# Designs tried in a protein design run: designed miniproteins, single chains, continued (3). Part 97

Each design is a single chain, and the fold is of that chain. pLDDT is the mean over its residues in the fold that is shown.

## One batch from the design tools (miniprotein)

Design m11573
Fold by ESMFold2-Fast:
Order: sequence, then C-alpha cells, then structure tokens
Structure m11573 (fold): chain A 104 residues (1-104)
Amino acid sequence: SAETAAILAQAQRAAAEAAAAIAESNKAEAEAKRGTLEEAARKLKEQAERLREAAERARELARAARANPDASPSLVESLENLAETLERRAEELERRARELEEKL
C-alpha cells in the first residue's frame, strides 16, 4: 500500500541518517584525542544529542509502523533496534564527555 511504502521510505532515510550520525560520532570521538579537553567534551555532547534526536525519530517511525496493519513485525523490531543502538552510542559519548570533564 502507499502507506506501507511511505513508512519503508522513511525507515530507509532513518537508517541512512543513523549511519551518518554514527560516522560523525566516531569522527568526534577520534578528534576528542586532540585539542582542549573542554572542546572535546562539548563536541561529544553535541554528537550524543544528535544521536538521541535520530533515536527519537526511529521510535516515532516504529510507532507509525505498529499502527499500520500492513507493516511487518520485523520492520517495527528493526526500527526499535535502530533506536536502541543510537541511544547506546549516545550514552557512550556522554560517558566519555564526563570522563574528559573530570580531568578539567
């Protein structure tokens, strides 16, 4: 159906956005080994916030998929797993930022 096709297209965009956000978070974590501890901590927090925003979008898509009777359970599970992966990565960056701030 058109509704199922729209959810799948949004899920594909969310997955691409998540991959980009994770790649940027890896770059920020690598850069955290350079410059000032304060700047490194700030950048990690900013990337964690972006990952949390991406996770919330994935959860919204999971809710929309659950409301659609034509959507497969595997699509819902994939979107929920995506949100959990992004949230875990955000928590890792937030923990790393706190470790850097403790050295200030």
Scores: mean pLDDT 83

Design m11574
Fold by ESMFold2-Fast:
Structure m11574 (fold): chain A 74 residues (1-74)
Amino acid sequence: AKTVYELMAEVGDERAVEPLIKALKDKDENVRLEAAEALGEIGDERAVEALIKALKDESENVRLAAKRALEKIK
């Protein structure tokens, strides 16, 4: 089953960017992970600053997802 964040990424909906940036600050590691992955798929430059901060996340999985997302965003 797809999560809400994965569905937003598949649509490429730029309206999802701001909610996903907020989700990068969520207390739940899985929420932050999915938000980072979704932002990478959307590729919106508005997410760059938040993803750079996510590179310092306490979770290695979130840091790796943020790194991959930044590689997709130019």
Scores: mean pLDDT 76

Design m11575
Fold by ESMFold2-Fast:
Structure m11575 (fold): chain A 54 residues (1-54)
Amino acid sequence: TVGDLARELNVSIEELKKIVSEVLGVSPVKEDDDLYSLGMNPLLMREFERKLKE
């Protein structure tokens, strides 16, 4: 889930929710949402990684 991923990456849940919302173009994003269920794919994962490096 988004919350589980945030904890694994040691990133704020709110920051991860914001990045996921921007990359996937979906809103709202909840802590219990699954990234792949929201539409994550290889192209979007690359964009997600770029956002995380900021």
Scores: mean pLDDT 73

Design m11576
Fold by ESMFold2-Fast:
Structure m11576 (fold): chain A 80 residues (1-80)
Amino acid sequence: STREQQLRLLQQLASALVNDDLARAKELARQLATLLPVGSVVPLVYYNKATNRYEVVDVTLRSAEDLVAAIEAQMAKARA
């Protein structure tokens, strides 16, 4: 079902983010944006250097490009 595909992509996105795989995360974000309606909340996991743990930020889906930009911004914080 479409819902099962959405959940699978969300799980794969979380894995890509935890593994610092930006190229894979961007591809999964584009795929996810085709399956989720605008206004959907997408949880992005990131490593927070200040707390030394993985945390989640919720991003509202506006477009595929906005989601990709949000992923790049969160992963840049983890790498900095």
Scores: mean pLDDT 84

Design m11577
Fold by ESMFold2-Fast:
Structure m11577 (fold): chain A 75 residues (1-75)
Amino acid sequence: AGDAAYAQGNYGSAAVHYGQQLRQNPNDIDLWRRLADTLVRMGRPDQAAGVLQRALTDFPNDQSLRQQLQQFQSM
């Protein structure tokens, strides 16, 4: 679903699918990271940072989310 759209460069569709998957599985850290990366590829790094900040409220010690957020805030 989302991964297939992303692989095809359809980032808008990928973002929608990842958002739907996160509604069902909000504890999937990889989905939060994929959604954020998808938003960056759409030219929306501020929205990507916001998504990661939200994920960090539930996963405050996840190093991959913190690293990705720091990268996007440096853009």
Scores: mean pLDDT 80

Design m11578
Fold by ESMFold2-Fast:
Structure m11578 (fold): chain A 58 residues (1-58)
Amino acid sequence: SAFEEAKKLVEEAIKKAKETGDPDLFREGLNKAYELLEKAGATPEEIKEFQEYVKKLL
């Protein structure tokens, strides 16, 4: 699902940003994840769930 793909995108972006020391990689990955969710027609509730998930990774 788009939601699972968005989670994987942000997890990978966090990992890569940490490994390289480049916070822009996290921001780029997060933006791409939101674009994926928007294109898939994610509801406000699903967006909120995704935001809570990202908070737990940080």
Scores: mean pLDDT 82

Design m11579
Fold by ESMFold2-Fast:
Structure m11579 (fold): chain A 61 residues (1-61)
Amino acid sequence: SPREIAILETVRAILKAAISFERSLIARSTDPAKKAELEKRKKELEEELKEVEEEIKKLEA
């Protein structure tokens, strides 16, 4: 439904902002262990983004 697509588009925007924030933290970190933890969190957010984008595709079909 159009409402479901609008909600998912909002979630997509939030996830993109969160990924950009994690990228900023990675770029500013000098600790390899902390960078690895931030990279793991970024990958988890990117996986959630992929799922949201696939759901949008299904609803637009």
Scores: mean pLDDT 86

Design m11580
Fold by ESMFold2-Fast:
Structure m11580 (fold): chain A 78 residues (1-78)
Amino acid sequence: LSDKQQAEILLSLARMQVWLARSMIEKGGDKEEIRALVERAVRLAEEALELARKAGDEETAKEAEEVKREAERLLAEL
């Protein structure tokens, strides 16, 4: 996989973790499980951002920054 492709995959996984965490929050899920999902989303978004920057993919890098900020906000609210 190219750095660009790897970044896109990791970004998709980060988005999925955020979506799952939000769904669990709405349904009154386990706080520790939600925290773990959000923490994974932050790590995935950070790796996606680094790879996107290496690849010169500014659009994917911007999206990774947005997902990271969203996950960090969600983590702060837990």
Scores: mean pLDDT 88

Design m11581
Fold by ESMFold2-Fast:
Structure m11581 (fold): chain A 63 residues (1-63)
Amino acid sequence: SALVEKGRALLAAGKPEEAAKLFEEALKKDPKNLEALGGLYQALMALGKTEEAKKIGEKIGEL
């Protein structure tokens, strides 16, 4: 929860690379955390990592 909240704050601050790292750490603890998956998707899209974002989008679709 704290990692997801901080990740969202970093996205709002225009720091998608740092945000992605925090969402990845949250997903290590809970791989099905929808908020962390959604945040990571947004961060990867902001970074132009379209292939990685697509894989995260597929995981969201499985939930």
Scores: mean pLDDT 84

Design m11582
Fold by ESMFold2-Fast:
Structure m11582 (fold): chain A 63 residues (1-63)
Amino acid sequence: SKKEEEERKKEILKNVEDFAKKYGLDEEVVKEIKEIIENTEKIDEEFGDKIFLKVLENSKVTG
């Protein structure tokens, strides 16, 4: 449901802030990730891949 998608977005936004603090992401990168989350209406595989790729390219920690 839309309510479940909204709750998942809220959880992901909190996780992004925690992740940025832990892995030293730049403020610009955090802003871009938040914009992706806010502009995505459905949380699916493509959404996950998009967030993961953005984090991977701009993270100071290589996975």
Scores: mean pLDDT 69

Design m11583
Fold by ESMFold2-Fast:
Structure m11583 (fold): chain A 66 residues (1-66)
Amino acid sequence: MDPALLEAEVAIALARMALGIAKIIGDDETAKRVEEGIERAEELLREGRYEEATRTALEATREALA
C-alpha cells in the first residue's frame, strides 16, 4: 500500500470519529463544517492528492476539537 494513501485514509477516519463526537454533542454547526471537510478530503483522495487529503482531514478534526 502507498504510505501516503494509508496516511490519508487514517486522517479521514479520525475526522469521521470527530464528526461522530460533534453529532453526539449536538453541535450542528461544527458537525456541518467537519462533514464538508471530510467530503473535500475524500474528493482529494479520489484525485490522488493524498498529502492535501491528509491535511484537509486533519484540519476538519482540529475544528471539531477546538
Scores: mean pLDDT 82

Design m11584
Fold by ESMFold2-Fast:
Structure m11584 (fold): chain A 58 residues (1-58)
Amino acid sequence: GSEQELLKRLLAHETGLPLEEVEALVEGSRTPEELADRLVRATGLSRKAALSAARALL
């Protein structure tokens, strides 16, 4: 898989979200800020960590 696929799997493992839910959040988000907002709400990640992951995924 790509580095983005690996990051999605790592994020799922670290947060406890199902991989399919992480993939759906990425597909449904148009900006890193939007994806970060959704990750914070779904996982309890800090905004800084969520935004860093979102920028790498988008």
Scores: mean pLDDT 82

Design m11585
Fold by ESMFold2-Fast:
Structure m11585 (fold): chain A 117 residues (1-117)
Amino acid sequence: EITLTESGGGTFPEGSSVTLSSTISGPLSLVGQVGWYRQAAGEPKKYIASIDLYTGEVEYAPEVAGRASISYDKAKSTLYLNLNNLKKSDTATYYAYAVDIATGKTYWGSGVKLTVV
């Protein structure tokens, strides 16, 4: 079973940068894609970024393009999301995910809260 453990949240000033991380455990040979969603209070969960672990191809949602960088450290099995020039609209709970290629099942972390003040 695949599990994700996020860290790097907290309260940050507008205009600063943050790095969120998620350590992925379990049968990693089954993981084909990893990424991030976020959910602000009263809003649906929104896609933010992904990386295809076979090709290394990265994608970003338009609202974070140019401010976000996604990376994956294979040696540490750790997914990162760097957000620069933080805006109050970045205030949300951020969820890392991993997709099992055999089943198409998506595994989610428990979420990490980011507050921009």
Scores: mean pLDDT 86

Design m11586
Fold by ESMFold2-Fast:
Structure m11586 (fold): chain A 83 residues (1-83)
Amino acid sequence: MEAELAQKRVEGLRAVAEVLAKRDPEAAELVRELARAVEEAARAHAAGDEAALAEAEARLARLQAELEARYRELVAEAFREAL
């Protein structure tokens, strides 16, 4: 079940990255990194490696924060250009 959940998340993230790749290739790359971090977390859990799982979860949180910050910056840039 957990591996199937991770696979569905990775597939969804990769689909989002493909849509973004035409408009924002840097954001697409961040989403691909997020997908890789999900795979790392699933692998660490399957191996029973608590330290690797904690590192993968920290990486997920960091990448999510980077994506949120990037979208805020893109919105701010759009407003500056519109003024």
Scores: mean pLDDT 74

Design m11587
Fold by ESMFold2-Fast:
Structure m11587 (fold): chain A 89 residues (1-89)
Amino acid sequence: ASPVERLEALRAAIEAATTEEELLAHMEEAIALLDELAAETGDPFLREAADTLRALVAALRAGELSPAQARRQAASVLFATIAHLRARA
């Protein structure tokens, strides 16, 4: 699958996650994919998206964000990232 298709699948998985464990797993997979794409493209938007997701993961693990808040924020980051990649395709 293309990187955009993989990010769309991860966004859907994040939105559908019913447990914190599922949510964290999908967020970490999204971070890994964004780090890979940022390294390949040199695109600072992708690096910033990955860093934002890392901050959300840290806050969720620290109990500073609820799973529902983290899910909404992560889905929003991925939505913006997908839109960015589509605009540059």
Scores: mean pLDDT 89

Design m11588
Fold by ESMFold2-Fast:
Structure m11588 (fold): chain A 84 residues (1-84)
Amino acid sequence: ALDRVVEAVDEVVRKGKEALETGDFSELEEAAERLAEVAREAGAEAVAEAAERLAELAREKKLTMEDIIELEVAVAFELIKAYL
């Protein structure tokens, strides 16, 4: 069930890095909102919260690399709990 979350995270991380390079945050906002929905459905609440925060930061154009790293950390903790 986490496979969909992992794929959505990869998309958000890719779009986030692209947004930081180009200054266009529209695709990141959409990808982050999609990740939040998928993560919520999977019960990955920490990932959903991190994704919602990224969508808000993308909308406000305040995203930093640190915010992307925080999402990756939240995903790592969720994967550790799932696979242990």
Scores: mean pLDDT 79

Design m11589
Fold by ESMFold2-Fast:
Structure m11589 (fold): chain A 70 residues (1-70)
Amino acid sequence: SKELSEKYQEMTKKNEEAGKLADEVLAKDPSAADKAFKLVEEASRATNAGDFEKAEKYVEELKKLKKEVE
């Protein structure tokens, strides 16, 4: 459906932003980088599976991690 396609596109953009956040985590605390990139990977998998709720949870966890390394 059109609505599902729009949600997928929006979540894809959020995953791209999450990738940038993971790069910032790597720059500030390399020891947290593996966790950050794993969260990006899990969010991408959930998005591809159509599980947008799960994908958003992983992106939110990554945002919290980024705040912790600041």
Scores: mean pLDDT 82

Design m11592
Fold by ESMFold2-Fast:
Structure m11592 (fold): chain A 56 residues (1-56)
Amino acid sequence: MVSEEAVELARELLELGASQEQVVGAVANVMGKPNPSPEEEAELRAIVEELRRELE
């Protein structure tokens, strides 16, 4: 589960034109997961993609 603070950071970075990969990395670091598992990374990518769609 992604915290509200991590979601806010993701939105801000996406608005600044950061790539999905950069946003996933930043969110993982904020959540204390600098080296996420492939499963955790896939979950974070899905969340970031949904946030990007909300900003469109």
Scores: mean pLDDT 75

Design m11593
Fold by ESMFold2-Fast:
Structure m11593 (fold): chain A 66 residues (1-66)
Amino acid sequence: SAEELLKEARELHEKAKQSTDPKEQFRLYAEAAQAYHRALVEGGPDNEEARKLLREVGAQLRKLSE
């Protein structure tokens, strides 16, 4: 379900924030982004929380890839 995907994404997102290894942090943010994308597909584009969190994850991935 979209709720389960959102929960998984948030858990991955929190692990990414807590990681001190840039390589692991990148992997966790990438996995969180995939889970947020799946939540939006399942729950529809009106999921403001998933959209906001996906944007935050995207910004972190961009920063880590520089």
Scores: mean pLDDT 81

Design m11594
Fold by ESMFold2-Fast:
Structure m11594 (fold): chain A 56 residues (1-56)
Amino acid sequence: SAEEAFEIGKKLYKEGKYILASKAFQGALDLDPNNEEAKRLLKEAEEEVRKKKKEE
């Protein structure tokens, strides 16, 4: 469900797994496109991925 995908995304985000978190948030938004928190966290996860690509 959208809620389960969103909760998985938040857990992955807290664990620093930003690529997996962004995929989970995108899945949540595919099922519920009006989840504003998922939109914000997806953007933040993508920003963290970009930062890590410069440091890895």
Scores: mean pLDDT 80

Design m11595
Fold by ESMFold2-Fast:
Structure m11595 (fold): chain A 111 residues (1-111)
Amino acid sequence: MKPSAEQVERAKELALELARRAVDAAAAKREAGASRAEIREAANRAIAAGVREAAEAGVPMETLSLAAALAGRAAEAAIEAIETESRERALEVALEEVERAAERLAAGEEL
């Protein structure tokens, strides 16, 4: 089912918050000398925690699913930037990926 532009916009707002949390968790693990797998796991756990909090606050499942997908894509892009660049650049990459993927969904494209 194609999400509405309104559903995409709500999912994008949540995904931006989840992406910030994922970058923070990934950066903390990298600073501690963790492996790429541990960095990815920390980012994914941060997204999962944020999704649970949003679900408890009454956010609809459809919005949660889209936000998690957008944030997951952003986290993968940010992990590469965290390893090769800076935390600030990783955050920029994550937020740009959320915006780009949300625009594609709003245009009726698949992720």
Scores: mean pLDDT 84

Design m11596
Fold by ESMFold2-Fast:
Structure m11596 (fold): chain A 85 residues (1-85)
Amino acid sequence: SMAVTIEISKLLLDAFEQIEKIVKTRNDEEAETAVNELKSQVVEEIKKILREKRNASDEEVEKIGQAVENSLDFYYELLKKKRAA
């Protein structure tokens, strides 16, 4: 469903914006804790949407969940490097 894709895309965009705010406003230790909590929440919410609205298999849910986690981790590391420069 295109509507489900839009819903997931909005969650990811909101998560990226929250990571930017966390990196700008918190020290490294507090930022790492906050980003890890945010990642867990976003990944679980997306997994729930995939299971309930797309009838996705457990394999697909875990695969997409891992891709989401990796994307959020990559963005956090990118922002940390940019801040250090």
Scores: mean pLDDT 85

Design m11597
Fold by ESMFold2-Fast:
Structure m11597 (fold): chain A 92 residues (1-92)
Amino acid sequence: AEKYFNEGLKLFSEGKFDEAIEYFKKAIKEDPNYYKAYLYLGHVLFLQGKYEESIEYYEKALEIAKEINASEEEIKEIEEQLEKAKEYLEKS
């Protein structure tokens, strides 16, 4: 999962969002508990203005992060991104 996630992250940083989505989905298929891949799927979809889909992936990232006992700081960051996506959905 990490190798696919890292390739997705590189593509994301280059603005190649559709290609980044494909690699994040591959990371999830290899490791369904890889919450960072769900988090970055949320980020890509948010940047594409797909706020409803972004919210779904942020909620899934938050669910998994809590289940695997991720740090309180990491959980808080996901919660803040989720809230931001909900605010943008209301404005759009």
Scores: mean pLDDT 84

Design m11598
Fold by ESMFold2-Fast:
Structure m11598 (fold): chain A 60 residues (1-60)
Amino acid sequence: MSVEEILEEFRKKLEELLKNKASPDELMEVILETYEKLLEAGVESEEARKKINEVVEEVL
């Protein structure tokens, strides 16, 4: 998967979780899964966190 595809899927999952009023634990699980996928795609730790935070701030 491309970095763009990973972030697009993360955004969709995050929007779905917010719609369903998911617990903080469920939100954390999706964030950690996305972080792991970004690292596997070759994104550095700090950049992966930055990209995740940008999506979270845009959705929330």
Scores: mean pLDDT 82

Design m11599
Fold by ESMFold2-Fast:
Structure m11599 (fold): chain A 61 residues (1-61)
Amino acid sequence: APKTVYKEVFEFRIELLEKAKEGANAEELRKLLEENKNVEKVPLNDEEAKEYLEKINKLLE
């Protein structure tokens, strides 16, 4: 079942992906991810959280 916390996590990840596509500095994106690391620890399920994290990490490289 969906929870408000999980919606916020996915919306944050989508925003990071959009900023990366717009040419945001990789260091700035890594800083945002690190500052919001506690949000990344509350997944809807482990597989979904890992998949989105992998997508973000690929964009940061």
Scores: mean pLDDT 58

Design m11600
Fold by ESMFold2-Fast:
Structure m11600 (fold): chain A 68 residues (1-68)
Amino acid sequence: SEIEELIERLEEDPTDAEAWRRLSRLLTVSDPVAAVQLWEWAQGLEAGVELSEAQRAALRELLARLRA
């Protein structure tokens, strides 16, 4: 699954903005709330914004939810 491959990429490198954008596009219809969140994180990373510790925890929960 492309979603599973993208989740594995993001578990290895949570700063991979392209992986966040691709995952967001795949989720646009099935989970639009997650899609918007992922797109915002991708844009922040591309603009040079660092992920906070709280955001990294939220990322782990989101990826676990998407994998379920």
Scores: mean pLDDT 78

Design m11601
Fold by ESMFold2-Fast:
Structure m11601 (fold): chain A 88 residues (1-88)
Amino acid sequence: KKAEADELLATGIGYLKNGEYEKAIEYFEKALALDPNSPARATALANIGEAYLGLEEYEKAIEYYEKALELDPNNEHAKKNLEEAKKK
């Protein structure tokens, strides 16, 4: 449900900001599973990319940013972070 998915996304963002990248990914994946057609899907995928970037898993970060940009090509955040990940 949307409200539950939104709470999971917010919790994931909290973990991401605290450097708890593996927990962030877990919560973003739970949110996407609960609402796979969410308008926030592109943002959630970009946030998973950020978490993988924090874990220094650069090829996974690239894959998730590319998925985010496939859904929302104008996502400036995902585009910038994809370029940074490719430099690693």
Scores: mean pLDDT 81

Design m11602
Fold by ESMFold2-Fast:
Structure m11602 (fold): chain A 95 residues (1-95)
Amino acid sequence: MGEELFEKGKEAFDKGDYETAIEYYEKAYELYKDVDPLKAAQYLGALGEAYRKLGDYEKAAEAYREAAKLFESSGQLGNAAFFRRVAEAYERKAK
């Protein structure tokens, strides 16, 4: 179910339909957030990218920041550091 939602989100993203991609990525995230934090973090990364494409840098930064927290809690320190850095860059861009 969640992987299917994520694939539909990617299909929408590839077609430039970022609003539809956001809807599917959010649904995929909600399904995994309490059961698979690593999958949830990956879906938040995709959500951040879709918000970035819409120019919503504040929401992009928020998604990336949350992805970093989930990667950190999952022991993926390299991914956590990367997404934290990306979040900080878009927080500055939003100003």
Scores: mean pLDDT 84

Design m11603
Fold by ESMFold2-Fast:
Structure m11603 (fold): chain A 70 residues (1-70)
Amino acid sequence: KIERALELLDEIARLLEEAKKRGEKEKIKPEEIERYRELARELEKLSEDPEVRKAIEERAKELEEELKKK
């Protein structure tokens, strides 16, 4: 299950990275935000598992760093 969680996290990271780059130039469609939220919700469910949670934590840390750099 960890692999799935990491894949979801990667997808979310990608969406956020793209959104960050386009944020000011192009408006982000509500559909994209909604999809991101769906993925995040699924990840939250998966994080019930301590092992999965740790993996998510590590990846999320990197995601946060990248977002803050904007």
Scores: mean pLDDT 69

Design m11604
Fold by ESMFold2-Fast:
Structure m11604 (fold): chain A 65 residues (1-65)
Amino acid sequence: MKKILLVAGLDEEDMRATAEELKEKLGADEVILLLTDDSEKARELAKEIEKETGAEVYLARAVKK
């Protein structure tokens, strides 16, 4: 089953670092970066991608610790 990692955030460096770490841990086939701080919008988009593609979608937020 195809795995897609969707990373939401406002900082491209944090998003890339998060995507790289989680892609390897999850074995994700594709990564999508979504430039938004709206967690609800990110969740809605993740569900839409899953419905349209049939892939298993994982949603992560890139936040500065």
Scores: mean pLDDT 79

Design m11605
Fold by ESMFold2-Fast:
Structure m11605 (fold): chain A 65 residues (1-65)
Amino acid sequence: SERLEQLREKAKSLLELAQKLNNDKAIELVRKALEAVDRGDVKKAEELIKQAVELLKETLDQRSA
């Protein structure tokens, strides 16, 4: 599925970002999203990616303090 391929690419890019920011919780969320993609669970993959993005935004805000 084209949608699953797009989600896999997005999750891989997000994993690299989470690793650069050394955010273990975001890394775990992205890994779970990749597992959801492997199962074909589009909805769960999208939700996990969203949670990882929100967590990374919070991390960037804390770095400004």
Scores: mean pLDDT 81

Design m11606
Fold by ESMFold2-Fast:
Structure m11606 (fold): chain A 88 residues (1-88)
Amino acid sequence: MVEKGKEIYEKYLKDRVKIDGKGGNTLPDLTYGGTFPKEFYDVEYQYRLLKEGIPGKLPSLEGKLTDEEIRALAEYIVEKMKPYDEPP
């Protein structure tokens, strides 16, 4: 599933948002910001955010990607966040 999410990110979102936690670019970084609530490490929470969009940051992906693709992307984003931003 994580590999599928990476493929979806690289095909559809790499030029729109970043997820490497580095920020420092004109593109919004979905994993940059320092402290994240515990819910951000939950795949279902990320799936909902991606499906509905984030005001001012990310338009809704509903209708642009399938539910399966959005879920795979959510799993990939959570995997990218866990090793860097998970609270001790």
Scores: mean pLDDT 64

Design m11607
Fold by ESMFold2-Fast:
Structure m11607 (fold): chain A 80 residues (1-80)
Amino acid sequence: SLAEQLIEEAREAAREAERRAAAGELTPEQLRAAVRALDAAKERVRELAKAGLLSEEEAERAIRALEEAAERLAAAAERL
């Protein structure tokens, strides 16, 4: 489903960004930009739910995954 794809993409992006940050390949500024992109994605998920393309439960799961990804990236930026 669209929600499952969004959740998978968010989790994978967070894992990859954490690995690259640990390797010294990302700056705190780049990680903060990624957090802002995830926040924009959450707004898009809300719009999709309002349009009836996602159920409320699907939107909640996708938003939660995006929030978890954003928290992980923000924490990684603080550790740099």
Scores: mean pLDDT 82

Design m11608
Fold by ESMFold2-Fast:
Structure m11608 (fold): chain A 93 residues (1-93)
Amino acid sequence: MKVKLKDIYEALPKEVIGELKEAFVNGKKVSEDTLVEENDGVVIVGEGGTAYLFYNSDTKKFVGVLETDSGEKYLVEIDAETKELLKFEKIEK
């Protein structure tokens, strides 16, 4: 299933990532209306941080890390079908 980049961004906590600045799919700059396909790599740059996600075809999830501008890191999982944020856990160390 293809997922719109805007839906992936909207699943992320706005209080952490902030307003959308730019996004990339497989290293290419894209618009918020771009459709992301299974096994694509996604980078979402917001005013508060950057999310590095991979669309895993086996699990039907976007999985990765959100790094804040303050240096905090969060493990991220988003359901590709429901667009629900399934996991947002601070990585300590």
Scores: mean pLDDT 86

Design m11609
Fold by ESMFold2-Fast:
Structure m11609 (fold): chain A 60 residues (1-60)
Amino acid sequence: SSQFEQTLELMKRMIQEGKVSPEEARALMELRLDRLLKAGVITPEEAEEWRRKVAEIAAE
C-alpha cells in the first residue's frame, strides 16, 4: 500500500507540473501494474483496484 501510495503521489505531481498528461500517467501506471502481475507480486483484483484509484486521481 505505501509503495503504491508514493507512486500515486508522484504521478499527481507530474501531472500538476505538466510533465505528463493524465492519460500518459495512467498508461505508465498500467504498465507498472502489468509487470507486478506477471511477477506474482499483486493479484488481479488488487491491480483492478489500483487502476480505479489511478483513474480517480487523474480525473481530479
Scores: mean pLDDT 75

